Designed miniproteins, single chains, continued (3). Designs and how they scored, part 82

Each design is a single chain, and the fold is of that chain. pLDDT is the mean over its residues in the fold that is shown.

## One batch from the design tools (miniprotein)

Design m11002
Fold by ESMFold2-Fast:
Structure m11002 (fold): chain A 68 residues (1-68)
Amino acid sequence: VEELLKKGNEYYRQGDFETAIEYYKKAIEKDPENAEAYRNLANVYRDMGKFEEARKLYEKAREIAKKK
């Protein structure tokens, strides 16, 4: 999971939002309770102007972190 987040972060830094999303989604598939993966995915959607999708992902990340 951590390696998938690192790859997602690298592509996000390069402005490759599509590839960053793919790696963050893979991280979520491996660990559905990973709040950081949801938060990072939300950051990408926010930067793409998809504010409603970002809001839902931030809310999901908060709820996961709260329940851990």
Scores: mean pLDDT 81

Design m11003
Fold by ESMFold2-Fast:
Structure m11003 (fold): chain A 70 residues (1-70)
Amino acid sequence: SELEEAKKNAIAYIEKLINSVKDEEAKKKLEELYKKYKPKIENAKTLEELKKIMDEFMEEADEVIEEAKK
């Protein structure tokens, strides 16, 4: 299904993002963030809901990455 495939792609994207981060503290914070968002992604009922969840994840992930640069 389209939704099932989108969920797998979302998870793969997040894992790739976490693996791309070299800063240990930022990586740890992103792993905690992923732990928080993973059940939300898995339980999304529509593509629209999944997009909203991913947008929220990316907003928090960007905050973590920006803080690591300070």
Scores: mean pLDDT 86

Design m11004
Fold by ESMFold2-Fast:
Structure m11004 (fold): chain A 78 residues (1-78)
Amino acid sequence: DEILELTARALELAERVVALNVDKDPRVQALLEEADRLAREAGEALRAGDLERAIELLREAVRLLEEALALLEAKRAA
């Protein structure tokens, strides 16, 4: 179930990003806000029965969360 797998991945990444964003980096916060917006739109697509759109939106949310995590890991390495 791709929707279940993407949802689980997004939740896991969001939890990790929030935990690591201790200094409240504005760039990371913007990525979190955009990912949350995409996840809400995916929920709307699911309610409308548009599974393809829901998957596309969830994939983009995961991508943004991975970008946020990469920014935080780069800051820790510096």
Scores: mean pLDDT 86

Design m11005
Fold by ESMFold2-Fast:
Formats: structure tokens, C-alpha cells, sequence
Structure m11005 (fold): chain A 64 residues (1-64)
């Protein structure tokens, strides 16, 4: 499903962010999935920002 594909994409994005990849590099890595599921560059950016926000929330929760 599209939801499953987005969750797998989020996991890959988490890995790429931890590897220090830029948004442009992450977009390139996700290009095949974006085309397969008809995702726009803006939608990919939105998912990347969501994953960044999740990682920041997890870091704050771990320190609380």
C-alpha cells in the first residue's frame, strides 16, 4: 500500500540522515520510489522534514 511505502521511505530517510546525507542526496536516493508512487519533490521534502522532526522529538524525549 502507499502507507506501507511511505513508512519504508521514512525508515530509509532516517538512515540517510544519520549518514549525514543532504536533502538533495536523499531526494536522489528516493527518486525511484517517488516515481513509482507519483510523489512530487515537495511531498518528498515534507516527508524528510517529518522524519527530522520525529528524530528531534525522540532526542528530546530521551533527555527528559
Amino acid sequence: SLEEAIEKMKEKIRELIKDGKTVSQIRKELNELAKKYNLTPQQIDDVIEEVKAELEREARAARA
Scores: mean pLDDT 79

Design m11006
Fold by ESMFold2-Fast:
Structure m11006 (fold): chain A 74 residues (1-74)
Amino acid sequence: SAGERLIELIRNGASDEEIETVGLELGIDPSLIRMAVTLQRLLGPVEAAEKLEEYVREHGELTVDGVLDLIAKA
């Protein structure tokens, strides 16, 4: 899925520009991309990816509000 590809880019330490370019091509909400990049900057790539994967397991999909909550707890 698009969300799974976004999480994989984050886990692999892709640049902000790479995450934005690929995320937009996959049709992901630009606000969601921005929040995911922010989470990566705060936690680093591996921990950010793990938190996003945990969120998807519990809630089914990534949302802007969900990633904002993860940032607030970082």
Scores: mean pLDDT 85

Design m11007
Fold by ESMFold2-Fast:
Structure m11007 (fold): chain A 71 residues (1-71)
Amino acid sequence: GEELRKLILRLIALKLRIIGLEIDIELLEKENEKNPSKEIEEKIKELRKEIEELKKEIKEIEEEIKKLEEE
């Protein structure tokens, strides 16, 4: 019960973080279209890398949840 709850809450938190990062990227891309900056381009790359790492963690948590539900 408790372990499954913790995994679900972490999964929700990670999904919300990805949504926030995707919004940040969209805003930075719009800013970069108006005033191109190497610093903005580097920031977008960093945020995209963070999203990739978070998606990997989400997949691992989803697989762990599935295992606990099948016990």
Scores: mean pLDDT 86

Design m11008
Fold by ESMFold2-Fast:
Structure m11008 (fold): chain A 57 residues (1-57)
Amino acid sequence: MSEEEVRELAREIAARLRAEGVTDPEAIASLVERELIRRGVPPEEARRAAEEIRREL
């Protein structure tokens, strides 16, 4: 999975969480990181993508 694909997936997960009523940026970032790791993204890449999402919120 490319870095761009990981970022796109992170944004999709974040958008879904926000639609479900999760409003805390730290909670969204944490949940995004965990879901990315669950889907097979390496922990370092998952953390970077989650941090980018936190900055966009």
Scores: mean pLDDT 82

Design m11009
Fold by ESMFold2-Fast:
Structure m11009 (fold): chain A 77 residues (1-77)
Amino acid sequence: AAAESGGPVLYRIGEATPEEAKEAAIELAKKEGLEVLWVSSTVADLTPEARLVAAAVEASYEGKTRATVVVAAREPV
């Protein structure tokens, strides 16, 4: 059955380099049991609107500088 969650969860890694953000995001994902998605510098804060944009941002980040922001998807029980 397809469950509709509230959307992706955004984790702000703290304005580090893309490399550091990647490592921290993986650590958070492991602890929380989430999957990590990367977003561009378009979203720098955890906002409800950013959750809608995050799904499309990944396709655009190839030509953009990304912020230290990571989105993780999670399904509620």
Scores: mean pLDDT 42

Design m11010
Fold by ESMFold2-Fast:
Structure m11010 (fold): chain A 67 residues (1-67)
Amino acid sequence: MTEAIARVIGLELRVIGAELDGDKEAAIEALEELIRTVKELAEKGLLPEEEAERLIEKARKRIEELK
């Protein structure tokens, strides 16, 4: 659980860093990696499905805003 949360937080920080740098493409790439990681963690039972869906939806919305 703790390791899964730390990994997600690390990816969220990458997204924020890319957004602060004005690197829209890097931010989208980090968000796509976040979606992949969240899916893997949910499949392994390290993250609840409801929490995974929330994180994926939030990431997808951010990608749409960055387009």
Scores: mean pLDDT 80

Design m11011
Fold by ESMFold2-Fast:
Structure m11011 (fold): chain A 81 residues (1-81)
Amino acid sequence: MEAELQAKVEELRKQSYEHLKKAQEYFKKGDLDKAIQHLKEAVRDMVKLYELLDPDNADKIAAQLEQGLEERIALLKKELA
């Protein structure tokens, strides 16, 4: 069970990193919609990671990450307008 939890944590870290990398690539190409999609996926993976590692604070951390994501998306849309 410890090994299963460790495997899930590593999977979520890899998925989050891959989505952040793709978001950066699409942003550089000017594909804002795909960049935002991958950024949202990365944040979802981070939320799941914190649910496993810090369940007592997971809801609060999720709310903070989601708010920060919405603010970042709004700024990115203004920068490319």
Scores: mean pLDDT 80

Design m11012
Fold by ESMFold2-Fast:
Structure m11012 (fold): chain A 105 residues (1-105)
Amino acid sequence: GQSATLSAPVSPIVPGVYAWYRQKPGQPKELVAAIVLTSTSETVFNAPSVLGRFTASLDRARETLHLQMTDLKPEDTAVYYAAVSTSGDLSNPDWWGPGTELVVE
């Protein structure tokens, strides 16, 4: 399968939730990965549908949120959105990225 890495600038990096959503054609946005960052810890969540294939990470030096994707399948075709919530409420995040279209054949 194909591999890809998506990146979104997230500056400044402060405690909060850093998330990746995807929106497949004709479907609502779904959460695929999130990082819960506190002053003392970093916890990563991956949705069951992408477990073992997708990995979210924070590059603190470059102030960038990454989504590393392996074994890409046609069903992974979607627009991918980064989101940040400093309150931890992902139903109304402080920031949404512009979206990155990924097409898998």
Scores: mean pLDDT 80

Design m11013
Fold by ESMFold2-Fast:
Structure m11013 (fold): chain A 65 residues (1-65)
Amino acid sequence: MSPELEEDIEKGVAEVALASMLAAAKSEGNEELAAQLDRFLDEAAAAKTAEEAKAVLTRAREYWE
């Protein structure tokens, strides 16, 4: 697999994980957590690299705890 495709897949996986967390927060009625996760998802989508997107996911997981 090319480095570009591999990075796109890794970035996409991080974005899907964040979207799943956001859906869970909305389902639980946690508006504050949902708003913060929505911001993390936007940040990950704007990331230039898979590494940056994964870093956002890590921060989101730490915020969730």
Scores: mean pLDDT 79

Design m11014
Fold by ESMFold2-Fast:
Structure m11014 (fold): chain A 64 residues (1-64)
Amino acid sequence: SVAELREKLLAAGADTRTVAAAEILYVNPEITPEQLATLLGISKETASELIKKAKEALKELGLL
């Protein structure tokens, strides 16, 4: 579940922004950096970096 994912990511030391990106990716794996940037009110470049961090965090949990 999304709540369990959040708990595991926070326990692993992920920041709240990375957790939010990982939750969005978990529900919408096809989300683009532009779409994430709009949702979070950040730059496209920052969104691209967050997607990378979120994917790495999900891989560490065995979810990718």
Scores: mean pLDDT 81

Design m11015
Fold by ESMFold2-Fast:
Structure m11015 (fold): chain A 74 residues (1-74)
Amino acid sequence: SKADELVKKADEYEKQGKLAEAAAWYFRAGNAYHEQGDTEKAIEYYERAASLARQAGATDFAKVAEDNLAKLKA
């Protein structure tokens, strides 16, 4: 699926230590799973995106991922 392809791309960036890029691709995967109605996977990938964005110092992007998490958990 489109979501699975986005996860594979994120995994490759994470493996290369490109944490900000990995976070962006995991965030896109979270969006794709949310569009598919897979709330559990959307939460999983938004959490991973937020964590990696924080680790990379991408604070504004981490906040976006965290906001999406809050909306799904409401």
Scores: mean pLDDT 87

Design m11016
Fold by ESMFold2-Fast:
Structure m11016 (fold): chain A 83 residues (1-83)
Amino acid sequence: SEFDAGVAAIATAVGRVFAKKGDLELAKEMYERAIAIDPRYADAWAALGEVLARMGDEERAREYYRRALALDPSNERARAGLA
C-alpha cells in the first residue's frame, strides 16, 4: 500500500543516517524493517546490499542488488553496486 511504502521509505532514510555515521548494524536493522514493511520497496533492498558490501559480505550484497533491480530496473544504487 502507499502507506506501507511511505513507512518503508522513512525506515530506509533512518538506516541511511546510521550508515553515514558508520553504525552498519543499526543501518542493516532499519533496512530489514523497511523490507518487512514493504518487500517491494526496491531502494531498501539496494540499501541493504550496500551495507552488506561495507560489512564485507559482497556475495549477499550482489544478491540483494539483483533483487532491487528485479523490482526496479532503474534503481541507480543497485546498478552502481553491480558495476
Scores: mean pLDDT 88

Design m11017
Fold by ESMFold2-Fast:
Structure m11017 (fold): chain A 99 residues (1-99)
Amino acid sequence: KYAKEYEEMSEKEKEEAKKLIAEAEELIKNKELSKEGAEVIRKAAYYVVKAMEYLKEKGEINTESFDKELEIYKKLAEASDEEIPEILEEYFELRREQA
């Protein structure tokens, strides 16, 4: 499902997705949760889900942490504005375990 969407993305769409992901990472790092920031985070998470599902299908990545991160990004992609802070705490906890 998601992997196929990623495979069908043009180079331009992948470039736009990378810019959106970078913007979302900056917003998350700065803890900026405006309505516009929430929308950017959701869109970036959706693109990350597509990319991660594609990599998983191709066998490029196979770790426990990858599967946990994928589930968190899936939650972020479908999250309401109120749900984003709680899901981000889950994301930061996972990142701390990997350090």
Scores: mean pLDDT 74

Design m11018
Fold by ESMFold2-Fast:
Structure m11018 (fold): chain A 69 residues (1-69)
Amino acid sequence: GTVAAARALAEGAAALGVSPELVDAIVQAAEAGDTDALARYARLAMSEMQALATDEQVLEVQARVERAF
């Protein structure tokens, strides 16, 4: 479900060096059911992961998110 997918994203983002504040914001938005905030934070996390990590590492996080959804 959406919360499980958001947690998978948060765990993957944290492992790749995304800021702890953004990781926490993703989980909080998902648990609150704030889909607009979740989409915004997910986009920011994706952008940070693309700057910090290889394409293969980012794709593996995306695959885990899709499996958790």
Scores: mean pLDDT 85

Design m11019
Fold by ESMFold2-Fast:
Formats: structure tokens, sequence, C-alpha cells
Structure m11019 (fold): chain A 65 residues (1-65)
């Protein structure tokens, strides 16, 4: 569900920052968006695509729901 997707993306953002594939500031910004109760499905999809590109793995919003 949406909550599982949010948790997975928060972990992916943290991993991307720790591995140097994303800045800490950008990772924290993404985490704040994901922790918002008003985050939209479109925002989740865009974040999944961005983090997938940063980590070099295909992350599809549809596959993590």
Amino acid sequence: GKERAKEALIQAAELAAKSGRLSREEAERIKRILESPEVTEEQLRRIAEKLGKALGVPISFEKIL
C-alpha cells in the first residue's frame, strides 16, 4: 500500500545519500515530502523514478505497491 511505498522510498533516499549518489540535502527534502500526509501518488511515482535513477536500479511505483 501507500505506506509501504513511502517506507521503501525513505530507505532508498537514505541509501542513495549514504552511497554518495544523492546529496544529503536532497535526500532530506525527499524524506520530508514522503513524511507529509498530503503526499500525492504522482509525487510518489516521480520520487521512485528519481531514486531508481540515482541508485542505478529500476524502481517502479507500480511494483512497490
Scores: mean pLDDT 76

Design m11020
Fold by ESMFold2-Fast:
Structure m11020 (fold): chain A 82 residues (1-82)
Amino acid sequence: SEKKELIEEIKKLKEEAKEVKEKAESVMPLPEEYVKEFEEILKLTEEALKLVEEDKLEEAKKKLEEAKKKFEELKKKLETAK
């Protein structure tokens, strides 16, 4: 079902974001800017999950896409710090 697939995508993004944050923190102290960006991504995934529970699948999908975009941008910033 669309709802199940969307929940799985949101959970995967949340897990990946947590793993990337933990790995980055193990290499260097993260600037406050990057910590805030990770927090925003995680907040968007929580909001998307809540919207799925409310059967607002289109709104949840938009929040997920916003979180994905922010995460891709953050990963690019982290790669330039190597």
Scores: mean pLDDT 82

Design m11021
Fold by ESMFold2-Fast:
Structure m11021 (fold): chain A 86 residues (1-86)
Amino acid sequence: ETLTIVIKGADATAKALAEDMARGLQAGGKKVTLSVDGDTVTITVENATVSHFAQALALGGELWAAGKKTESKVDGNTVTLTVSPG
């Protein structure tokens, strides 16, 4: 299945973490598309598994650990991370 990760309110830290995740998934042999539009980052992962959904949710924890308040929402195959100032 295709996993879509949407990061809203992404600052430089959130964008860097998203890029690292996308590169890691590509290195693992997944077809990954990263798109940046202002403060919104979208990562699309083709043929995603349960482990990739877990990684998407773990990114929310990494953002929180980096001092960002992060709200996670899952709707089908879409994980939305809303980032606000800490």
Scores: mean pLDDT 80

Design m11022
Fold by ESMFold2-Fast:
Structure m11022 (fold): chain A 80 residues (1-80)
Amino acid sequence: SEESREEELEFLLEALREAGMSEEELREFRELIERANEEGDEEAREKVEELMEKYLPKFKESIYEKLYQKRKEEAEKKKK
């Protein structure tokens, strides 16, 4: 659903922000994702891949931290 896609996109954007991507680059990334997905824009897809490659090492670290935090919050919710 659009809601699930939006939640996944927001999660990815938060992880990229933690990886050191600027607010301007995050806005550009969001626009590129929308163009690639909605218009089949191959240039937009290539730019998304380039940005991901640039931030990939820090992005992996950020994703790990975000997943750890999410699991911790879910565990705390299950304890009461």
Scores: mean pLDDT 73

Design m11023
Fold by ESMFold2-Fast:
Structure m11023 (fold): chain A 57 residues (1-57)
Amino acid sequence: HMEEQFNKDIEEAKKALERERAAVDAYEATHGESPFVRARRRRIDELEKAIEEAKKK
């Protein structure tokens, strides 16, 4: 069964998303809200949603 590998991939993806959110937050704090910031936040939100959907089974 692939569940052990799947769980590892999910945890790595969660850590990567946490780092991406922190980077976007830092960029927004420095440069303000922009289409670039909005696009990056949307990408992060879509990845977070994909992780949640993958966990639904």
Scores: mean pLDDT 76

Design m11024
Fold by ESMFold2-Fast:
Structure m11024 (fold): chain A 74 residues (1-74)
Amino acid sequence: AELAVEAFKAYLEGDFEKAEELGKEAEKIKLSEEEYNLALGKVAEIVADIYEKRGDLEKAEFFRKLAEEYFKKS
């Protein structure tokens, strides 16, 4: 789960090679539906943090709410 989150964070930071390596590693791990939803929730939180730091509070709030929805499914 953490590996998939790290891959997406690297992608958002523009490190596409690191994202590809971490993504391939994560693909070898069979995630349960609960682990998948938890990973998506964590990704949404990271995206919200990035938008909040950039001053885009509307997008930050959107992704915070999206994270809550995924955490409810996990």
Scores: mean pLDDT 71

Design m11025
Fold by ESMFold2-Fast:
Structure m11025 (fold): chain A 83 residues (1-83)
Amino acid sequence: MREEIEELLERAEELLREALRALKEGNYEKAIELADRAIEAAEEAARKAREAGDEESALRAEIIEGLAGIVRGVAKLLLKKKE
């Protein structure tokens, strides 16, 4: 279980970095897709971490989810302005 949590956290962090890069490059649609994937991975990691009593991993997942949510929100606002 802990190994699965760490794999999900690493995946979420990687997806968040890719989302930030897409946002910086002006690819808002890709930034939204990657941020949504990061949120999904982080939510799964948080759920498993809470079930395992791993508060540190749960907190890491919640931080990643929050940051990915911000990236998604910014990308959506910038995409709407382009429309």
Scores: mean pLDDT 85

Design m11026
Fold by ESMFold2-Fast:
Structure m11026 (fold): chain A 87 residues (1-87)
Amino acid sequence: MKTEEAKRLLARAVRALNAGDAERAIALAEEAARKAEEAGDLRTLAHALEVLADALAAAGREEEARRARERAREALREWEERRRAAE
């Protein structure tokens, strides 16, 4: 299941970031975002992009971190719009 793969990768990315391994966190968060996007899981995609942004910032890659945060906001907005339409 692509959604479960994305969530598993996201959990690993968060653990890597908390352990101070920014490079591992970047790789895991990028894979989590890709799997979430493939699954259409906008909520997990947004969370993965937020973790990616934090990991990029920790690695000193501020421009890429900013772009990842913008992508996360877009994914959250789309998720909120779809959720509201379903109410």
Scores: mean pLDDT 85

Design m11027
Fold by ESMFold2-Fast:
Structure m11027 (fold): chain A 69 residues (1-69)
Amino acid sequence: SEDEERAEKILERLKEMIEKDPSWRDVYEALGLIWAAIEKIAGKPELARWIQARVFEMAGDREAAEAAR
């Protein structure tokens, strides 16, 4: 979907930024979770869950990523 394609591009950029400076991991995880919460409130719970799982994967929290699937 268009929403998922747009989200994937943003998440790929965030992943690149975390890989360059892992000290920003917690900040990007928090921002990504806020973004997922906004999408859920906007009536897009599937997109929200997908973003949340991807954010946890990028942050290295594999247990939280698996739970968000």
Scores: mean pLDDT 75

Design m11028
Fold by ESMFold2-Fast:
Structure m11028 (fold): chain A 62 residues (1-62)
Amino acid sequence: LAEEYKEKIKKDPNDAKAWANLGSVLLAQLKLEEAAKAYQKALELDPNNEEAKLNLESALAA
């Protein structure tokens, strides 16, 4: 759940994969604004993450 990825991010805030996974969990919970913020962080760390980019656009469009 979201807490597990938040725990990972506390230990390694530069883990783009953990931020993207947090975004996906929040999106599944329909927490669209929080999901968008998590995906934005993932893209700040890894701008070439096409999956996070598409998921961010989906979260913002809803």
Scores: mean pLDDT 79

Design m11029
Fold by ESMFold2-Fast:
Structure m11029 (fold): chain A 61 residues (1-61)
Amino acid sequence: ADTGLAAKIAEKAAEILKKEGIDPSKASFELALKYAKKAAEELGVEPTEETLRLAAQLARI
């Protein structure tokens, strides 16, 4: 997995979650993964599944 890209996606995903009134640390992995996908789209990147899963985990910290 691309750890640098995963961290950028995670930061953006956590930001979007907070904007929608959701605490990222309380989000399920499935919910975090949905927002990681949205964050990747907003960043204009196409991550691998492994990078996207890592981003979802990092967004919850």
Scores: mean pLDDT 81

Design m11030
Fold by ESMFold2-Fast:
Structure m11030 (fold): chain A 60 residues (1-60)
Amino acid sequence: MLAQRAVAELEAMIAENPDSAVAWLGLGHALRQLGDDARADEYLAKALALNPDLGDRSRL
């Protein structure tokens, strides 16, 4: 299964709620599954900026 559906869904969620740390974390995870490490790192950093606890313990 491809993570592209998750990326599209999470991008739509972020468009509605750009301060959703969970959505940014989900995007980073989905991009990592697609092999886009650079983009995954960017989105993970965004999630951590919104909620630093996500860097120490992954929620989802």
Scores: mean pLDDT 72

Design m11031
Fold by ESMFold2-Fast:
Structure m11031 (fold): chain A 80 residues (1-80)
Amino acid sequence: GAFEKKVEEKKEEIDELVKEALKEKDVKKVIGTILRLIGEKLDLEEQLKSASGEKKKLLQELIKKVEEAIEKIKEHLKSL
């Protein structure tokens, strides 16, 4: 369905942001990517409040993926 396609597209966007951030050496740019992902997580958590069934499950999976992305990029930031 249309929602499942949007979730898959967002997962691909997150994967791309992680790949680029892990190659980045500019601390300010890495921090910027972390802040962007935190904003995405907050938006998804707001959507989750009104979601049910399969949509709720897909949003929860997407939130977990964003949290894992933030953690990976934070570990990279510590190495800079």
Scores: mean pLDDT 88

Design m11032
Fold by ESMFold2-Fast:
Structure m11032 (fold): chain A 60 residues (1-60)
Amino acid sequence: VSETVLEGEIKLALGLMAKSLGMNELAIRQLEEAAELFRTEEEAAEELKRAEELIRELKE
């Protein structure tokens, strides 16, 4: 697993934690950073899709 994918997974986890605390702006920021990291790796397409789905959910 690439370091980039691992960093993305960490930011995805932080985004989910922020969401659970009601910190939606921080959650969106962390998820957007995770999505940018996942976009650099073709194997992370599934992780990218998940991050993008969570961002859309929070932007409702």
Scores: mean pLDDT 81

Design m11033
Fold by ESMFold2-Fast:
Structure m11033 (fold): chain A 73 residues (1-73)
Amino acid sequence: SSSLEERLRELEEELERKLERTEELAERIKEALEKKAPKEEIRELILEEASETLEVLLLYVEIQVVKKEIERS
């Protein structure tokens, strides 16, 4: 097996973990809004969600690059 195939698997596993985390944060934001939580608490959750979403986007880019490298090999 190529090093690229192993990297792809690791990136896909990391993506799955990050997507689960973003889903969990989305539910927490929804619950906080329903409970009319303080704006500060909601802001913290949104910032954490934004950070995780950025990491997901970066992982998507990395996965696409690795897939193209595999196709060339």
Scores: mean pLDDT 86

Design m11034
Fold by ESMFold2-Fast:
Structure m11034 (fold): chain A 55 residues (1-55)
Amino acid sequence: SPRAQAFMAAQKVAEEGRAAGLSDEEIRARIREVLRSQGLSDAEIEEAVALIMHG
């Protein structure tokens, strides 16, 4: 599904950010931007950020 693909793209960005030594704040900002570009709502973006950063 488009939502699942958006989530997978956001997870990849988070993994790459962690590998590059980015802060949690910088990683959250990058996740938000990726999901926003995929057309997710602000509520869906914040739910996904919480899941990716704490899962």
Scores: mean pLDDT 84

Design m11035
Fold by ESMFold2-Fast:
Structure m11035 (fold): chain A 89 residues (1-89)
Amino acid sequence: MEGKKLLDEGKYEEAIKVYEEELAKNPSADVYRNLGVAYAKLGEYDKAIEYFEKALELEPSPEIYRGLAAVYEMKGDKEKAKEYLEKAR
C-alpha cells in the first residue's frame, strides 16, 4: 500500500495525504490508526489522539490502545498513558 510505504520511509506528510484520500473513499480502523501514527510522528499529538479515537470507534484493538498510550506519554500525561496501557492488556 502506497501510504504504508511512505510512512515506513518517514514521509509522514505525504503518507497523511494518501491516507486522507483513502479515508474519503473507504474509512477503516487501519486508515484511522495509520493517520494517528503519522500525526504522532510529526508531533501533532492532539490530531493523533483524534484519529486513534476514531479507529477505536470502528474496531478496538490493543495496538490502538498502545498508540494512544505512547501519544499521551509524549504529551507528559503519564496517568492517561497508564490507563490506555492497562486497556491494551
Scores: mean pLDDT 83

Design m11036
Fold by ESMFold2-Fast:
Structure m11036 (fold): chain A 95 residues (1-95)
Amino acid sequence: KAREYGRLAAEHGATAEGGRYAYLAGLYGQESGENALYGGLGAASAGGRAGSVEGGEGARLGGTYAAKGAETPEAAAAGTAGAIAGIGGELQAEL
């Protein structure tokens, strides 16, 4: 589920819906540590493509939740990268 929502977040990253998918990917990643890496990667992809404040916010929250669920350094790094990308997306969309 986290991996599937991460893929959807990447595909829709320029929209508010992309942010919503990134958020869901992060939440499922947090609840299922084995999927935290995929949630984080999905959030990073969505954040990098965010064309709206809502998209960036979703990616930031998704990456944060994925990082909290991470059971490995690799998954934690992916979640953190997602959160940072989401912040960048929010700032870029406000300009």
Scores: mean pLDDT 67

Design m11037
Fold by ESMFold2-Fast:
Structure m11037 (fold): chain A 80 residues (1-80)
Amino acid sequence: MKKVEELYERAEEALRAAIAAIEAGDLAAARAAWERVREALAELAKAASPEELEKLLRELEKRAAELLAGLSEAAKAALR
């Protein structure tokens, strides 16, 4: 489980960084962070069992939804 835990934490951290960078308007930092999310998720898919992967993806989806809710408000304000 160590590899799976490490990859999950890396994906979660990168996801937070990506959304924070988008909210701040730093698209270069957002792209770099999203690349880390993609890499971590690809490794996680190979290391985790299907059941464990589903649980971890559900946790990430929940966190992403919380972060994106805030971003949606900011994006609406920016787009007018």
Scores: mean pLDDT 73

Design m11038
Fold by ESMFold2-Fast:
Structure m11038 (fold): chain A 88 residues (1-88)
Amino acid sequence: SFIEEFLENLLEIIKEMMGLTEEEVEKLRKSLKTIEDLKKKLKEALEKAGKKISDEELEEQFNTYLEQLAESMGLSIEEVKKLLEKLL
């Protein structure tokens, strides 16, 4: 599934940027419940990797990724967000 691959890719990026173990990634997955939780953790990962990003820039970049995923799946952005939250 494109949406499962997208979520796994984001979690892998967070893992690499934050230096998390497999156990820590599993705990993180269980703590994430919303798209907002996912964006917040991605921002923390980027900042730990030395990348300064504003909340507005993160929102714009994240929405661009969701738009690309939605186009690939033939869904709306809102439908993609609901599917992502169901996988969390």
Scores: mean pLDDT 81

Design m11039
Fold by ESMFold2-Fast:
Structure m11039 (fold): chain A 68 residues (1-68)
Amino acid sequence: MRKKLEEIAEEIKKLYPKAKVEIKEDGTLVVSGDLSVTELTALALRLIGDYPEFEVRIEGDTIIIRPK
């Protein structure tokens, strides 16, 4: 699972170079940084479509991704 989160993190960095991406010890991936609401929404929808095995949530100005 960690390798899959690392792949997702790398994809996000390519799409949004200004994004701050962190993988926590509990296996949660957190995306923050200078992203607009539109960019956050677009990214979240893409991740839901590409990685249906992961739970994707928008919390404020942050995206939270975790295994289901």
Scores: mean pLDDT 78

